# Ledger of designs, part 85: designed miniproteins, single chains, continued (4)

Each design is a single chain, and the fold is of that chain. pLDDT is the mean over its residues in the fold that is shown.

## One batch from the design tools (miniprotein)

Design m14937
Fold by ESMFold2-Fast:
Structure m14937 (fold): chain A 85 residues (1-85)
Amino acid sequence: SAAAREARIAEAREWVRALLEAGVLDEEQAERLLADIVAALEDPNTPEEVLQAIEDAIRTYRERDAAAGYDTLLAGLAALGQREA
């Protein structure tokens, strides 16, 4: 639903701000990451595996911290790239 998407975008915005405040990302990196996440959440053609990687990252942020969420996102996206062999 539109409400669920809006809630996820709000969670992503909060998480990216936490990454910036923790010094994990600079301002340019934070802006780019948020733009990429919003684009993925709004695009109906985004692969399910990419959406799952974003969901797992936000969950890890909620359960642990912002940096752990970012590590989870990078690991998930890297695993998808390795499947092209």
Scores: mean pLDDT 83

Design m14938
Fold by ESMFold2-Fast:
Formats: structure tokens, sequence, C-alpha cells
Structure m14938 (fold): chain A 69 residues (1-69)
């Protein structure tokens, strides 16, 4: 969804800025509203398309941690 993709892009921006706790709060909201499958699909697409691979990798790490509880 557009909302999921926009929120993931905002979280990616926060990760790139070193604002990990703010990114984590966005990701917590997403895991409460969307299925793990929907989030993983959107995050994989964002990671592939990202110009900041380090930030995208860190976002994926935070997301995996939250999806594992």
Amino acid sequence: SAELEAALREALRLVAEGRLEEAREILKQLVSRYSPEEIERAATRLHIESEDQAAATELGRLLAELLRE
C-alpha cells in the first residue's frame, strides 16, 4: 500500500540520519497494522531500489528484530 511504502521510506530516512529509535517507532506501528508478508514484500522492494544500501540493510535488521518479537 502507499501508506506502508511511505512509512518505510520515512523509516529509511531516519536510519540514514542515525535516528534509530524514531525509525523503530515507525516500524512498530507498521507491524501492528500490516501482516509480516506485506511488510517483508515492501521492505525487499525498498532495499533493492535503495541508493543507500547501508541504511537499507540496517532498516532490514531492525524490521527482522521486530517481526521476531
Scores: mean pLDDT 82

Design m14939
Fold by ESMFold2-Fast:
Structure m14939 (fold): chain A 80 residues (1-80)
Amino acid sequence: IEEALALNEQGNAALAAGNYEEAVKLYTESIRLLKEAGAPPELIALTYNNLAEAYKKLGDEEAARKALEEGHRIMLEAAR
């Protein structure tokens, strides 16, 4: 979990610096590690929201929408 959180923070820094492609890679890797660790669905969904913001900054509205939908799905699944 700590490694995934560090990657998410690095993604936030990349996003703030305008390095949107790097932010996408960092958030994607963070999501992978969070899923492997069985992290809380709220944390995975939050990282998907961050990924969607990075895609939106790149002008990739389709990828942004899919990231938001996946985060929403994870939250719905967790809610039973």
Scores: mean pLDDT 82

Design m14940
Fold by ESMFold2-Fast:
Structure m14940 (fold): chain A 80 residues (1-80)
Amino acid sequence: SKTEELIEKIREVLEPVIEKLPKEEQPKAREIVKKLEEAIKNKDWEEFSFYAQEFIKLAKEQGIDVSKAEEEIQKIVVDY
């Protein structure tokens, strides 16, 4: 289903970013990913956009380059 495909795509895009975060920040990042997955299941694209920005903000505050993740997230928002 499109929902399952989007959830897997989000995991593929965001998991490498989470692994680069300090261990103490990883639980917060994983909670944000769960919120993104819930938003996809509910077709709540406003909530998806909010938590996507929160994830990007968290990663940027830790000095991680998220350019590829931002591009992939933007494609999802435009397509759905």
Scores: mean pLDDT 83

Design m14941
Fold by ESMFold2-Fast:
Order: structure tokens, then C-alpha cells, then sequence
Structure m14941 (fold): chain A 122 residues (1-122)
């Protein structure tokens, strides 16, 4: 039903917001409590792109793996997510900064849903 679809979207937005705020805390970034889900994802994506540009592939992989472990993921899931981010960034290296930010926003949304789902099933 339309009401069920709305509730599912509200749950998704809540999960993405909660996980993204935890990303901000782990990155030492200020949290804007009034920010939309879209604004939080964009800022997180910008910070990850800046880290990708400053770090080696190995450093970025280890950084993300440790970040996902701190978010409560298993070592195996954290490694799989970190691998997905690294491989996606390598595949998008010739894209514009704006296109890379949009890709990272999608990856962060995907990762946030996995994090939230595993927490709910634990």
C-alpha cells in the first residue's frame, strides 16, 4: 500500500541519517542536526573524496575497513564494503568531482542500509 511505501521510506531515511551521523562522529566532523539526509550524504561524500585524493589505495581501504568495524560490522563485511568503495573509486577516476560525489553518496546510502540491517538482525 501507499502507506506502507511511505513507512518504508521513512525507515530508510532514519537508518541513513543515524548511520551517516555516526560516520561524522568517527571522522571528527561537526553534525548539523537540521541537515536533510541528502545534505548529510553530500558532506560525507565530499569528505571521503578528499580522503581518497590524499591517501593511497591501501590507506583508504584500511581506513574504510576500520570505520565499518567501528560501526559494528564484522571484519568480513567491513572488508567487502571497503573493497566495493575502492573498486568503485578506481572505476570512476576519470569522472568529474561532482560525478564522483554522486557515486559516493550512492555507496554511502548502500553501506548505511547494510549497517542498519545487520544491527536490527543482531
Amino acid sequence: SEEREKRAQELRDRWITEVTKEFFKLLGLPIDESASVEELLEKAAEELLDLWEKMSEEEFFEFLKNLFIELGMSEETAEELATLFVNTMLASKDFSREEQIEILKGLLEHASMIVAAERESS
Scores: mean pLDDT 83

Design m14942
Fold by ESMFold2-Fast:
Structure m14942 (fold): chain A 96 residues (1-96)
Amino acid sequence: DILQAIGVVLRLIGLEIDLERKDKVSKAEAEKILKEVQGAIDFAKTLKDKQMQTMILEQALRVLDLLLKKTDDPSVKKEAEKLRQEVEKMLAELKK
């Protein structure tokens, strides 16, 4: 479990670094990133450890925030904002 959680976090950090190196991303690239972020969120939901959930969700939020700055596609922006709001709600519940 902990090694899988670390692996997910490292993958999200890799996406963050890749996004930081680019001025803009294509729709196809953005859709792939959204799928990977959705997978990370879904994995976090299966975890009972609140610290591991928080770690994954905080990294997912960083990727989504950066993706929103790097995309001009309206459908990508809508999906990224939806996921961002879901992650923020999950993080707020974990802090209670």
Scores: mean pLDDT 87

Design m14943
Fold by ESMFold2-Fast:
Structure m14943 (fold): chain A 80 residues (1-80)
Amino acid sequence: GDREKALELAEEGIKAGEAGNGGDAAGGAGGALYYLSKVDPEAAERAGKEGQEAAKGLIGEEAWLKGGLAAARAAREAAS
């Protein structure tokens, strides 16, 4: 279901981010937030804000890496 897809994509984003891949971390986080928003829109909004806060003051790949990891981790906790 949508919650299971959110969890899977969050785990993929976390794994990519821990490997230093900001683009894939942000992509996984975005997918996780999309599916989470279908079952728990408030949790998706909170996880997205955590990503925005983690990326604050950062640009490019570093923003994607830090923001993506934070959003993906928050989405995983909410989807679990």
Scores: mean pLDDT 88

Design m14944
Fold by ESMFold2-Fast:
Structure m14944 (fold): chain A 86 residues (1-86)
Amino acid sequence: KKKAIEEAIEAYEKGDWEKFNEHAKAAQEFIAPALEELRRRVAENPSMSEEEALELLSELLGVSKEEVRRAGESPLNLLKLVLKLE
């Protein structure tokens, strides 16, 4: 999986969008359980701030809040986050 994500980032640099999008989808599926847990916690506490949500995702994924924030900015950053988690 780690090698496949590295190959997907390389594909992005080479303009191979099909391969990149396939791995971006897999990366979204990889973090889906953490996002589901976040959605459940927000439903229980609708007053949860963005900072609190980032802290929860940071804890669930085992990465820094800044890395979680960057992953939300682009599919490329999401792939880099998942690569670090492997």
Scores: mean pLDDT 73

Design m14945
Fold by ESMFold2-Fast:
Structure m14945 (fold): chain A 69 residues (1-69)
Amino acid sequence: SDTVEKLIPLVENEMDKLKVPQELHEELRDYAINTTVDILRGFGIPYSEKLAVPWIREALVLKVRELNA
């Protein structure tokens, strides 16, 4: 999916900002991509970086919290 390819660098950038450990990168990347895609599909909204970035951040924060619980 073209959307997934566009989301990968955005997710990597947000994970870098959060200083996510390398061993969690694959799991968190996959989670953030899937969550963001599901949100976009749920609302019937075409891809937008401006909308995707906040949802990526939220998904990453929630998953990090879950993994640290």
Scores: mean pLDDT 79

Design m14946
Fold by ESMFold2-Fast:
Structure m14946 (fold): chain A 74 residues (1-74)
Amino acid sequence: LVERAREGGAPERAVRAAEEAERALEAGDVRAAILAIAELTMEILRLYIEGDRRAAEAAAEVLAELTRRLNAML
């Protein structure tokens, strides 16, 4: 999952946020998962503003999957 964002050119900040979200979801830590997903969302918005559409799209795919997993826990 996270590797797809890296391959798409997402910066390490976005990759770390995705890794934190994945770990939090695996641990059942809803609060940590929400905070990490929020961080990833902010990094995606930054990429769109900077014009790095490919990296933004790759990170957005990861965000969508993490959000689906979070919703399944709620």
Scores: mean pLDDT 83

Design m14947
Fold by ESMFold2-Fast:
Structure m14947 (fold): chain A 83 residues (1-83)
Amino acid sequence: MREALTSEPLSEEERERLRAFLREKGLPEELIERVLKLSQIHAAMIVRMVEKGASIEEIEEKIETYEKFEEWLKKRRAELEKE
């Protein structure tokens, strides 16, 4: 990837494609919905883990890490733009 880490959300089209892919790979619906709420870059990282055969437990842990990072980034961005 040539671009820096971004917090841009998945498009509706990208979410539908990713949902279908993750269901086919056997992820629980709860984890699928959580991945779909991640930014484009973090969702792509989860896809790579799934393709490499990472365990459901490893995938869940990584999703939680990205969720916390994105929440932190959103709060930090808001603080920086508050003045």
Scores: mean pLDDT 75

Design m14948
Fold by ESMFold2-Fast:
Structure m14948 (fold): chain A 80 residues (1-80)
Amino acid sequence: MEEKEKLREEVIERLMKEHGMDRATVEANLDALDAGDVERVSEPVLREAIKGGDIRAIAMALQRVGLEFEKELEEKRRKA
């Protein structure tokens, strides 16, 4: 879709300028976001997508927090 391509370019340019990321890294991160690959999406890209109201990015952020929380709980259980 033409409008989505324009929005993607604007996000790429913003991330490159504001966060000092190179274009290839930004594109790889956006592709990971589209694929639902939580671990390969960098924090700056995730934050920009959340600001834009991307439900996928919000879901990914919650998933990361959940995974970190589960890991902490499991470690605390072993420590008693």
Scores: mean pLDDT 72

Design m14949
Fold by ESMFold2-Fast:
Structure m14949 (fold): chain A 70 residues (1-70)
Amino acid sequence: TEALRERSRELAREIVDKLEQSAKKVLEELTELAKKGDEEAIKMVALEKSFLEQLPASKVKELYEEMLKE
């Protein structure tokens, strides 16, 4: 039981880490486009930063943990 529980936590951390990496990659690409003067990308970078500030990485982990309770 404890071994299965620890494995589940390990997999949950791996999934969250991959989601955080994906979001970071998208933000970096949008930031590069914004630097090139893309007006739409400038607006999207502002929205993404606002979202990330409101929902820190620890909160993303909490949401995933809540899903596992069901």
Scores: mean pLDDT 65

Design m14950
Fold by ESMFold2-Fast:
Structure m14950 (fold): chain A 70 residues (1-70)
Amino acid sequence: AVDEAKKNIEEAKKLAEQAKTSTPDERRKIAVELVKKHFDTVQKLVDAGVDQETIDKFSKEFDKYIDEII
């Protein structure tokens, strides 16, 4: 769960950088994908019984990358 969340954060970072050089339509699609990936990652951490403080840390990092492309 935590290792998967770390991989998802690295993927989110790469997607955010890709979005900055993408067309507006592609950027919007990437933003939607990041929001879905954020939700799925948080849900898996909750299901795995990970501490709320750790979940909040990952959630804030996803929000940071999403905010960079909105």
Scores: mean pLDDT 80

Design m14951
Fold by ESMFold2-Fast:
Structure m14951 (fold): chain A 68 residues (1-68)
Amino acid sequence: SSEIEKIKESLLKLADDMLAAGVPLERVLAFLRALGAWLLSQAPEEQRAALEEMLKEVEAHVRARGAA
């Protein structure tokens, strides 16, 4: 959905900003996992699977960027 896409963009930008500020990758990932768990707890049941998939994509992207 449009809402999930906007959340994805916001999370990617936030992660990029944190990495650029010198926050260690492990801390960025821990923060994203905590925020992701909270988002899933607030999400309607019908959006849960799509949100879980998006959060996995965000984590994979951030890991690739932070490991480079």
Scores: mean pLDDT 84

Design m14952
Fold by ESMFold2-Fast:
Structure m14952 (fold): chain A 101 residues (1-101)
Amino acid sequence: AAPVVTVPDLTVAGGEDATVNATVTTPEGDTLVRISAFKVKADGSEEFVAYKVETVPAGTHTLSLTLKNLEAGEVYRVKATAKNLKTGLTSSAEGTVTVTG
């Protein structure tokens, strides 16, 4: 079976840090997980700001990515991609971090 990955949506206040906890579940073998965060600019373009990559064994795992120096009015898109290294099957999920003023 393919790995299953989930990324939550978060709302935080300006001046706070946001910790995004992505969950990945895979029934067999090792899974390569990448979490990438992009700042959504005023023109709608995305700016890469942070990432985390980890290889996890079978089971359920939490990968945390912390976004710092957040300013009111900012929006971040967080994308997780999981690839099972035994089966080659992939899954992806996305969440949004909204920074309020």
Scores: mean pLDDT 87

Design m14953
Fold by ESMFold2-Fast:
Structure m14953 (fold): chain A 89 residues (1-89)
Amino acid sequence: MEVEVEELKTYPDGTVEVTVKNNSDRPTAVQLQALSRETGEWRLLDTATIGKGETYTFRLSSEGVEELRVYVATEGEAPELLKSYKIEP
């Protein structure tokens, strides 16, 4: 993939950092979605447009999150699942 998740870091305070690199020839929109452990619903947490050759770090709380998904939104195409992570309680 031209867009990749370089790293997911978890911290003792429940903070999660997801670092994404755009190796494509153009700016690319990336979406971060979370599955709620309590409701079982998926929700959009954050969206960023990452420039050509640039790296972006999402910072969020893992509280109540069962799973994280990173999607790439390419213009004119359906969002593509890049990576999925199970979050331990």
Scores: mean pLDDT 81

Design m14954
Fold by ESMFold2-Fast:
Structure m14954 (fold): chain A 61 residues (1-61)
Amino acid sequence: SPIKASEEQIREAAERTGLSPKQVREALERWPTEGISDIAERLGLSEEQVREAIREAEKLS
């Protein structure tokens, strides 16, 4: 199922990962419909950064 994170959870995940809240939100909106590699390329992030954003958001949900 798509991760439905609140704005508070997105901000917390962003703080934990060093990413912007916008980058975390966009990664979560695309996962799992798009693969980690595709999301990373689109957002200008590493695949590891995308994985970490998803992991931290799932932990908060």
Scores: mean pLDDT 78

Design m14955
Fold by ESMFold2-Fast:
Structure m14955 (fold): chain A 70 residues (1-70)
Amino acid sequence: MEEAEKALLEGQIYLENGDREKARQAFVEAAKKAIEAGDLVTAYAASIMLEALGDRETAEKIRKEIEKLK
């Protein structure tokens, strides 16, 4: 599994366990790794998860980076 996809999976596991802050950190890492790899799908998925967790500022920053890669 690519590192970005692994971080997304870790975020989902943290959410299942009720650890919202660890989930948020994992989704931030997933977005960063996805952007570095040019994986726009995973980066966008991470931004959606961050927005759902209430971290709209980070989600917006990720979406701006995705737009630069198009």
Scores: mean pLDDT 82

Design m14956
Fold by ESMFold2-Fast:
Structure m14956 (fold): chain A 114 residues (1-114)
Amino acid sequence: EEKLKQNIERAIELLERAAELAEEAARLAREHPSAGNVVAQAENAIESLEQGRKYAEEGNIKEALDNVLTAAGELGSARDQATRLTLQDPSVRPTTELLGRALELAKKARELLS
């Protein structure tokens, strides 16, 4: 179906954008000594987002969905940790906002692939 193909193409675009936002969040988080766990979870999420995109491009929707679900969980955990750090250090806020945006794009990609 044409609609399914369009949804897959849109999901790929969203996953690429989510990975870009997560990479920027990880870059900013590396400047904060207390944010090591946020960096690690964001890097894991980027890997999961990239695997999800690759499987979607190959037409393997089940594996794409599994990887996007994993990425969403990792982004959510990173965002929650960054939110707690923002209470101690307001300069972490841009990292928290970028992770939140990446998470929303990953969730939308999941819906398009479902």
Scores: mean pLDDT 90

Design m14957
Fold by ESMFold2-Fast:
Structure m14957 (fold): chain A 104 residues (1-104)
Amino acid sequence: DAIDSAFDALLRALRNQNVDAAVSLIKKIFGEEPTQLLKSLELSAKGDFGTFIDRLFKASESEEAGIQKLADHLGVKPLAVRTLVFLIKNRMYDLSALNLSRLP
């Protein structure tokens, strides 16, 4: 569906460290994002995307609490946020691991 297509494009943007494309796709997938989230993505592009995830959830009681809070804010299910966090944190945006060439 449209969300799956946008998510695949997001994974490609993350692999290429194209922050502008990744930010645009996050807005498309999840709706309009707060400025602080965009700044965190811009900062993480100069280092490790794992740092972006750590920054997002550092002030939360746990990573699970951070995932739930972000899901509630974006109006999506926690599983969608957890999947995105897992892909970024485990560097599965390096498409060699996901073999996205097999996706339709």
Scores: mean pLDDT 52

Design m14958
Fold by ESMFold2-Fast:
Structure m14958 (fold): chain A 86 residues (1-86)
Amino acid sequence: MELEREIAEVAERIRPLAEAIEAGTASREDYLEAVRLRIELLVRLLERRMEEEDLPEEERERFLRELEERVERAEKLAEEAAEALE
């Protein structure tokens, strides 16, 4: 499945960033990239779940809207955390 491959690719990109964060060698850009990729992974996982459950378009749109709001909040918190590292 194309979506499953995309999920695996995003997870593989997160791995070296998570290692750098754990080692204390991560830069501000590494933290921001890790948060962005983590959010992308969550979006892909939700898309897979919605496809598996064959959710109606209206319910799919509602879940995506709720996820977008959570993503925007997470991005703001990540930016604040990155600023604290400088």
Scores: mean pLDDT 71

Design m14959
Fold by ESMFold2-Fast:
Structure m14959 (fold): chain A 95 residues (1-95)
Amino acid sequence: MSLVEEVLEEMKKMETASLEEQEEIVRKMAERIRKEEEELRRRYEAGEVSKEEYIERDSEIGIARIAFAAAAMWVKRQRDPNASIEEIREFIESI
């Protein structure tokens, strides 16, 4: 399963989850994305992946990050319906 597919599956679980469960799902997504980014960078720097493979996989991680940001925004808005765009951005960056 791709990272994007994993993130989308977790987002689907959020539809029936409590707010506390949604917050945990968002945190789990952030940790998985970070781990994949760190692993890809390490492998590229070690010469274990080609530049083409690096760009392709980095693009997949980028799509996963966009999906994650949308999920995090939804969680923040559920907790605080009046949250500003700046507060939402700070929340996403803090994870």
Scores: mean pLDDT 83

Design m14960
Fold by ESMFold2-Fast:
Structure m14960 (fold): chain A 69 residues (1-69)
Amino acid sequence: MSDEELIKEAEELKEKGNEAFKDGNYDEALDFYDQAEEVASKIQDKNVRIKLQEEIGVNWLKAAVKKVT
């Protein structure tokens, strides 16, 4: 896949995670964020990859905290 396709897929998965988070479905949110991170890790542009992985990681931590609190 091209970087453009990988970026789009990772962003779509991140948005699905965000929707699950809004619904209080933290397990589903974590699963979507894990999938988004896997796709983002394949992006060849280092700056784009790091930024997107950081955004996903922050959202993952928020969902993980909600699940245990």
Scores: mean pLDDT 85

Design m14961
Fold by ESMFold2-Fast:
Structure m14961 (fold): chain A 107 residues (1-107)
Amino acid sequence: MKLSEEEIKEILELLGEESTIEAFSTALVVTIGNEGLEAAKAKLKEEVITFLKLLGLSEAQAEEIAEALFEEAERLAKKVLAGELSLEEAVEKLTELALKLIKEALA
């Protein structure tokens, strides 16, 4: 996924924060499962950081949270591929982690 800052802002305005986080969580788990972690970072890391900065996080906070989300997405994607979790369960878990980390960073 290659979204501009303007496109990410439009998605945020239309869907809200939680639904936009769910969309990114889905993209992370699916892309890592299909293409691996390095390919997913190349495709999505900049967009995830841009999104987190639009939520009011500093660049350093956005980079730290993005790294945590990619690492967890890789663990979840491996469990989905092993048949231990559904894609829906993996996306829900990653979305919950993202919401927690974002709220803690903004507090």
Scores: mean pLDDT 85

Design m14962
Fold by ESMFold2-Fast:
Structure m14962 (fold): chain A 107 residues (1-107)
Amino acid sequence: SKEDYLKEFEKIAKDFMEKVNEAMEELRRLIAETTDPEKRAELQRIYDRFLELVDEAKKKIEEIYNKMRESTDPEEQKKLLDEFKKISNEAMEEVDRLLEEARRIAA
């Protein structure tokens, strides 16, 4: 049902935002603990890229959520949920890549 798809969407969105918040806190910590100015500048560039990624992901998530809320077609609702899952997985993978890059710079 539409309610079941929306609940699944909301659960995935919550899990994604929790991962984003954890990664953001780790990036802030790495920047704060880094005393070398050049490494700090590189970490800040990664943080800025991370913020842009998060903003873009949030906009796409909001757009898909609104389309799902307005949809009366169960097939369209399922396709929107599948599209959201793909976007969420791709965004989470990119978050992991940026975080690993930051850890290497901070080491």
Scores: mean pLDDT 87

Design m14963
Fold by ESMFold2-Fast:
Structure m14963 (fold): chain A 66 residues (1-66)
Amino acid sequence: APPTFADLSLEERAATLLETLRRMSPEQRAALAKLVGMSEAELIAAIEAGDAEALDRTEAALRQLQ
């Protein structure tokens, strides 16, 4: 079955965050990963997996880095 509305929202959020990370410098990505409490590789993997907690933590950390 296709994803539900909530699942599609998580996929869109994940895609947006991955694009944001791709445009960041290595230093900015390292700072973000530290704020989330993960390595960069773990953070990317969690976002790619659509982990709602990882998405929420990453969005909160991005707001702190602004």
Scores: mean pLDDT 76

Design m14964
Fold by ESMFold2-Fast:
Structure m14964 (fold): chain A 119 residues (1-119)
Amino acid sequence: DPREAARAGLEGIIATLDAIVELFKEAVENYKKDPEKAKELVRQALELTDAAIDQGRAVRAVHPELADIVDEIIKLFEEARKYLEEALKNPEKMVEYFQKAIDLAEKARELARRALERL
């Protein structure tokens, strides 16, 4: 059922955001104590962000009627990905850039909830 597949994908995006938020909390805890661990947590957040983009593309493919809102979700995750890359390149601003990525991911969460209401 394409509708149930789209629902599962959107719920998966929301769950992925919750995991990214937990990685951010751990990165903030470790930033001064263990910078290499904080850096590894940012890399894990990048991998989860890539997974969320792939989930968005899968939702778009099985339920094209959501293409408009899903393309906005994908764009927000692509922008968040760029901030996570900047966090890795600029360790002194790692927390600031990771926070910007979280702010974009939270906007994607609101759009994913709206997309669920359209199913």
Scores: mean pLDDT 86

Design m14965
Fold by ESMFold2-Fast:
Structure m14965 (fold): chain A 75 residues (1-75)
Amino acid sequence: MAEIEEIRKRIEEAKTLPLEDQIEAMGKAEREASKLLSEAIANKAPTDVQSEILEVGLEASRAQLEAQKALRAEK
């Protein structure tokens, strides 16, 4: 789905940003994935589609945590 690919593209682009901007961008991507997942569940999308959206959201969430950890290490 185009929406999933757009979120993945934003995650990849965010990796090139400064850590503070990465945290914000990854948080936004996670929220967008969460919204897309809620919509997919409401529309009874196939389980494989729901799983892909969940995986993208988890990727963004983990990337945000790593960026936060890296920023704290710059103290």
Scores: mean pLDDT 82

Design m14966
Fold by ESMFold2-Fast:
Structure m14966 (fold): chain A 67 residues (1-67)
Amino acid sequence: ADAAIARAQALLATVDPARVRRADALAEARKLDGDRSKVEPAVVEVMREAGLPEEVIEALLAARRAV
């Protein structure tokens, strides 16, 4: 669990901060769209739409599943 979270944080640090901010903004917007905004497929779509690399998305999903 802790290892997966640490990996996700380390990979996020290598991503352009603008893409991270865009992913956060899109995730918040999706949250306002309704009760399904927390569903894994919707969150993954938001991350891809923001332009996060697939390895970062996979690390974030592993961290979320570990919590």
Scores: mean pLDDT 62

Design m14967
Fold by ESMFold2-Fast:
Structure m14967 (fold): chain A 98 residues (1-98)
Amino acid sequence: MAAELEARKEEISRLVAGLDSGDIFRVAVWRGLARAKGWSWEELAELEENEKVREFLLLMAEAERLAPRYPELLEHLEREFIRAMEEVEREIVEFLKK
């Protein structure tokens, strides 16, 4: 189980690193809709056309399902996403300074 958890954390980190600023923005919109409407991550993933964003939404669903037993997985995913959002904000600031 520990090796599987570490492999999943590495998969999450690689997937998040592969998302561009537009992908990160799409994920943020889907997170907002899930919270506002109570839609499941699996339902949102079926509506998503971008494969990387869809994969991220499916990982969110899995992390939430496993959270009662493996809270570290959801914590890692949330941390990686926050870091990606901060990087997008930094890129926007740098772009606007030009």
Scores: mean pLDDT 78

Design m14968
Fold by ESMFold2-Fast:
Structure m14968 (fold): chain A 55 residues (1-55)
Amino acid sequence: SEAQLLNVSTVLAETFKNDPPAYAAEQIQALVSQAPNFNEEQRQKVIKLALTLMA
């Protein structure tokens, strides 16, 4: 579970690493919202981790 969240966050961070932060955040939010296997807390954690990895 946590390993999967980290893997997803890492892929998202790599995908949007060179994009403007606002654009990256919008795209990451949209992609994570399409994952029905994530609850609200997991969605927030993935977004936070991805943005942290991009910093």
Scores: mean pLDDT 78

Design m14969
Fold by ESMFold2-Fast:
Structure m14969 (fold): chain A 107 residues (1-107)
Amino acid sequence: DEPLTEEEVKRLKKALLKAIPSASEEQAELTALRIQRLKGYILPSDLVWTDNPDKSYSEEEKKELLKKVEEALKEEGLELVLQKERPEQLSHYPSDEPVYKIVKVSD
């Protein structure tokens, strides 16, 4: 898997701030950089932390947050893809959450 480029990280940060207006610029940047380090892989908990780290989210609220992020990513030429298997980079992460990957939309 290729890591996200600096331009893709910038687009990802912009999408996160649009989808999660309660997020600080610092939280969005830290999330985008974490996703870059994980070669595009993301958990719903990464979005929950970006939105409000002190709030407990239901599965329905996490799904709604993912939908908003997916829509914002598409506007920036990025796509959110559900992974069938947990990647090796996240095998030690203490979460049973579904894993997603942020990829470029090829035109």
Scores: mean pLDDT 75

Design m14970
Fold by ESMFold2-Fast:
Structure m14970 (fold): chain A 67 residues (1-67)
Amino acid sequence: MDEDLEVLSKYTGTPAEVIRSMLSDNAIRILSELIKEGITDPQKLREEALKRGVSELEILRFLSLIQ
């Protein structure tokens, strides 16, 4: 979990604790896996996260955190 949050924090520029408060554990895990796989384009990240079962609302919340 902490490793996944660090991946998302580094990608967005948003503190890990803020990300943890806004996303489910499942969304954190899947989004971090996609970023680790090299999927860093916001549009592709959205498409692949949706395919893996992350809700559109959680994806939009995450993308809104990008600094």
Scores: mean pLDDT 83

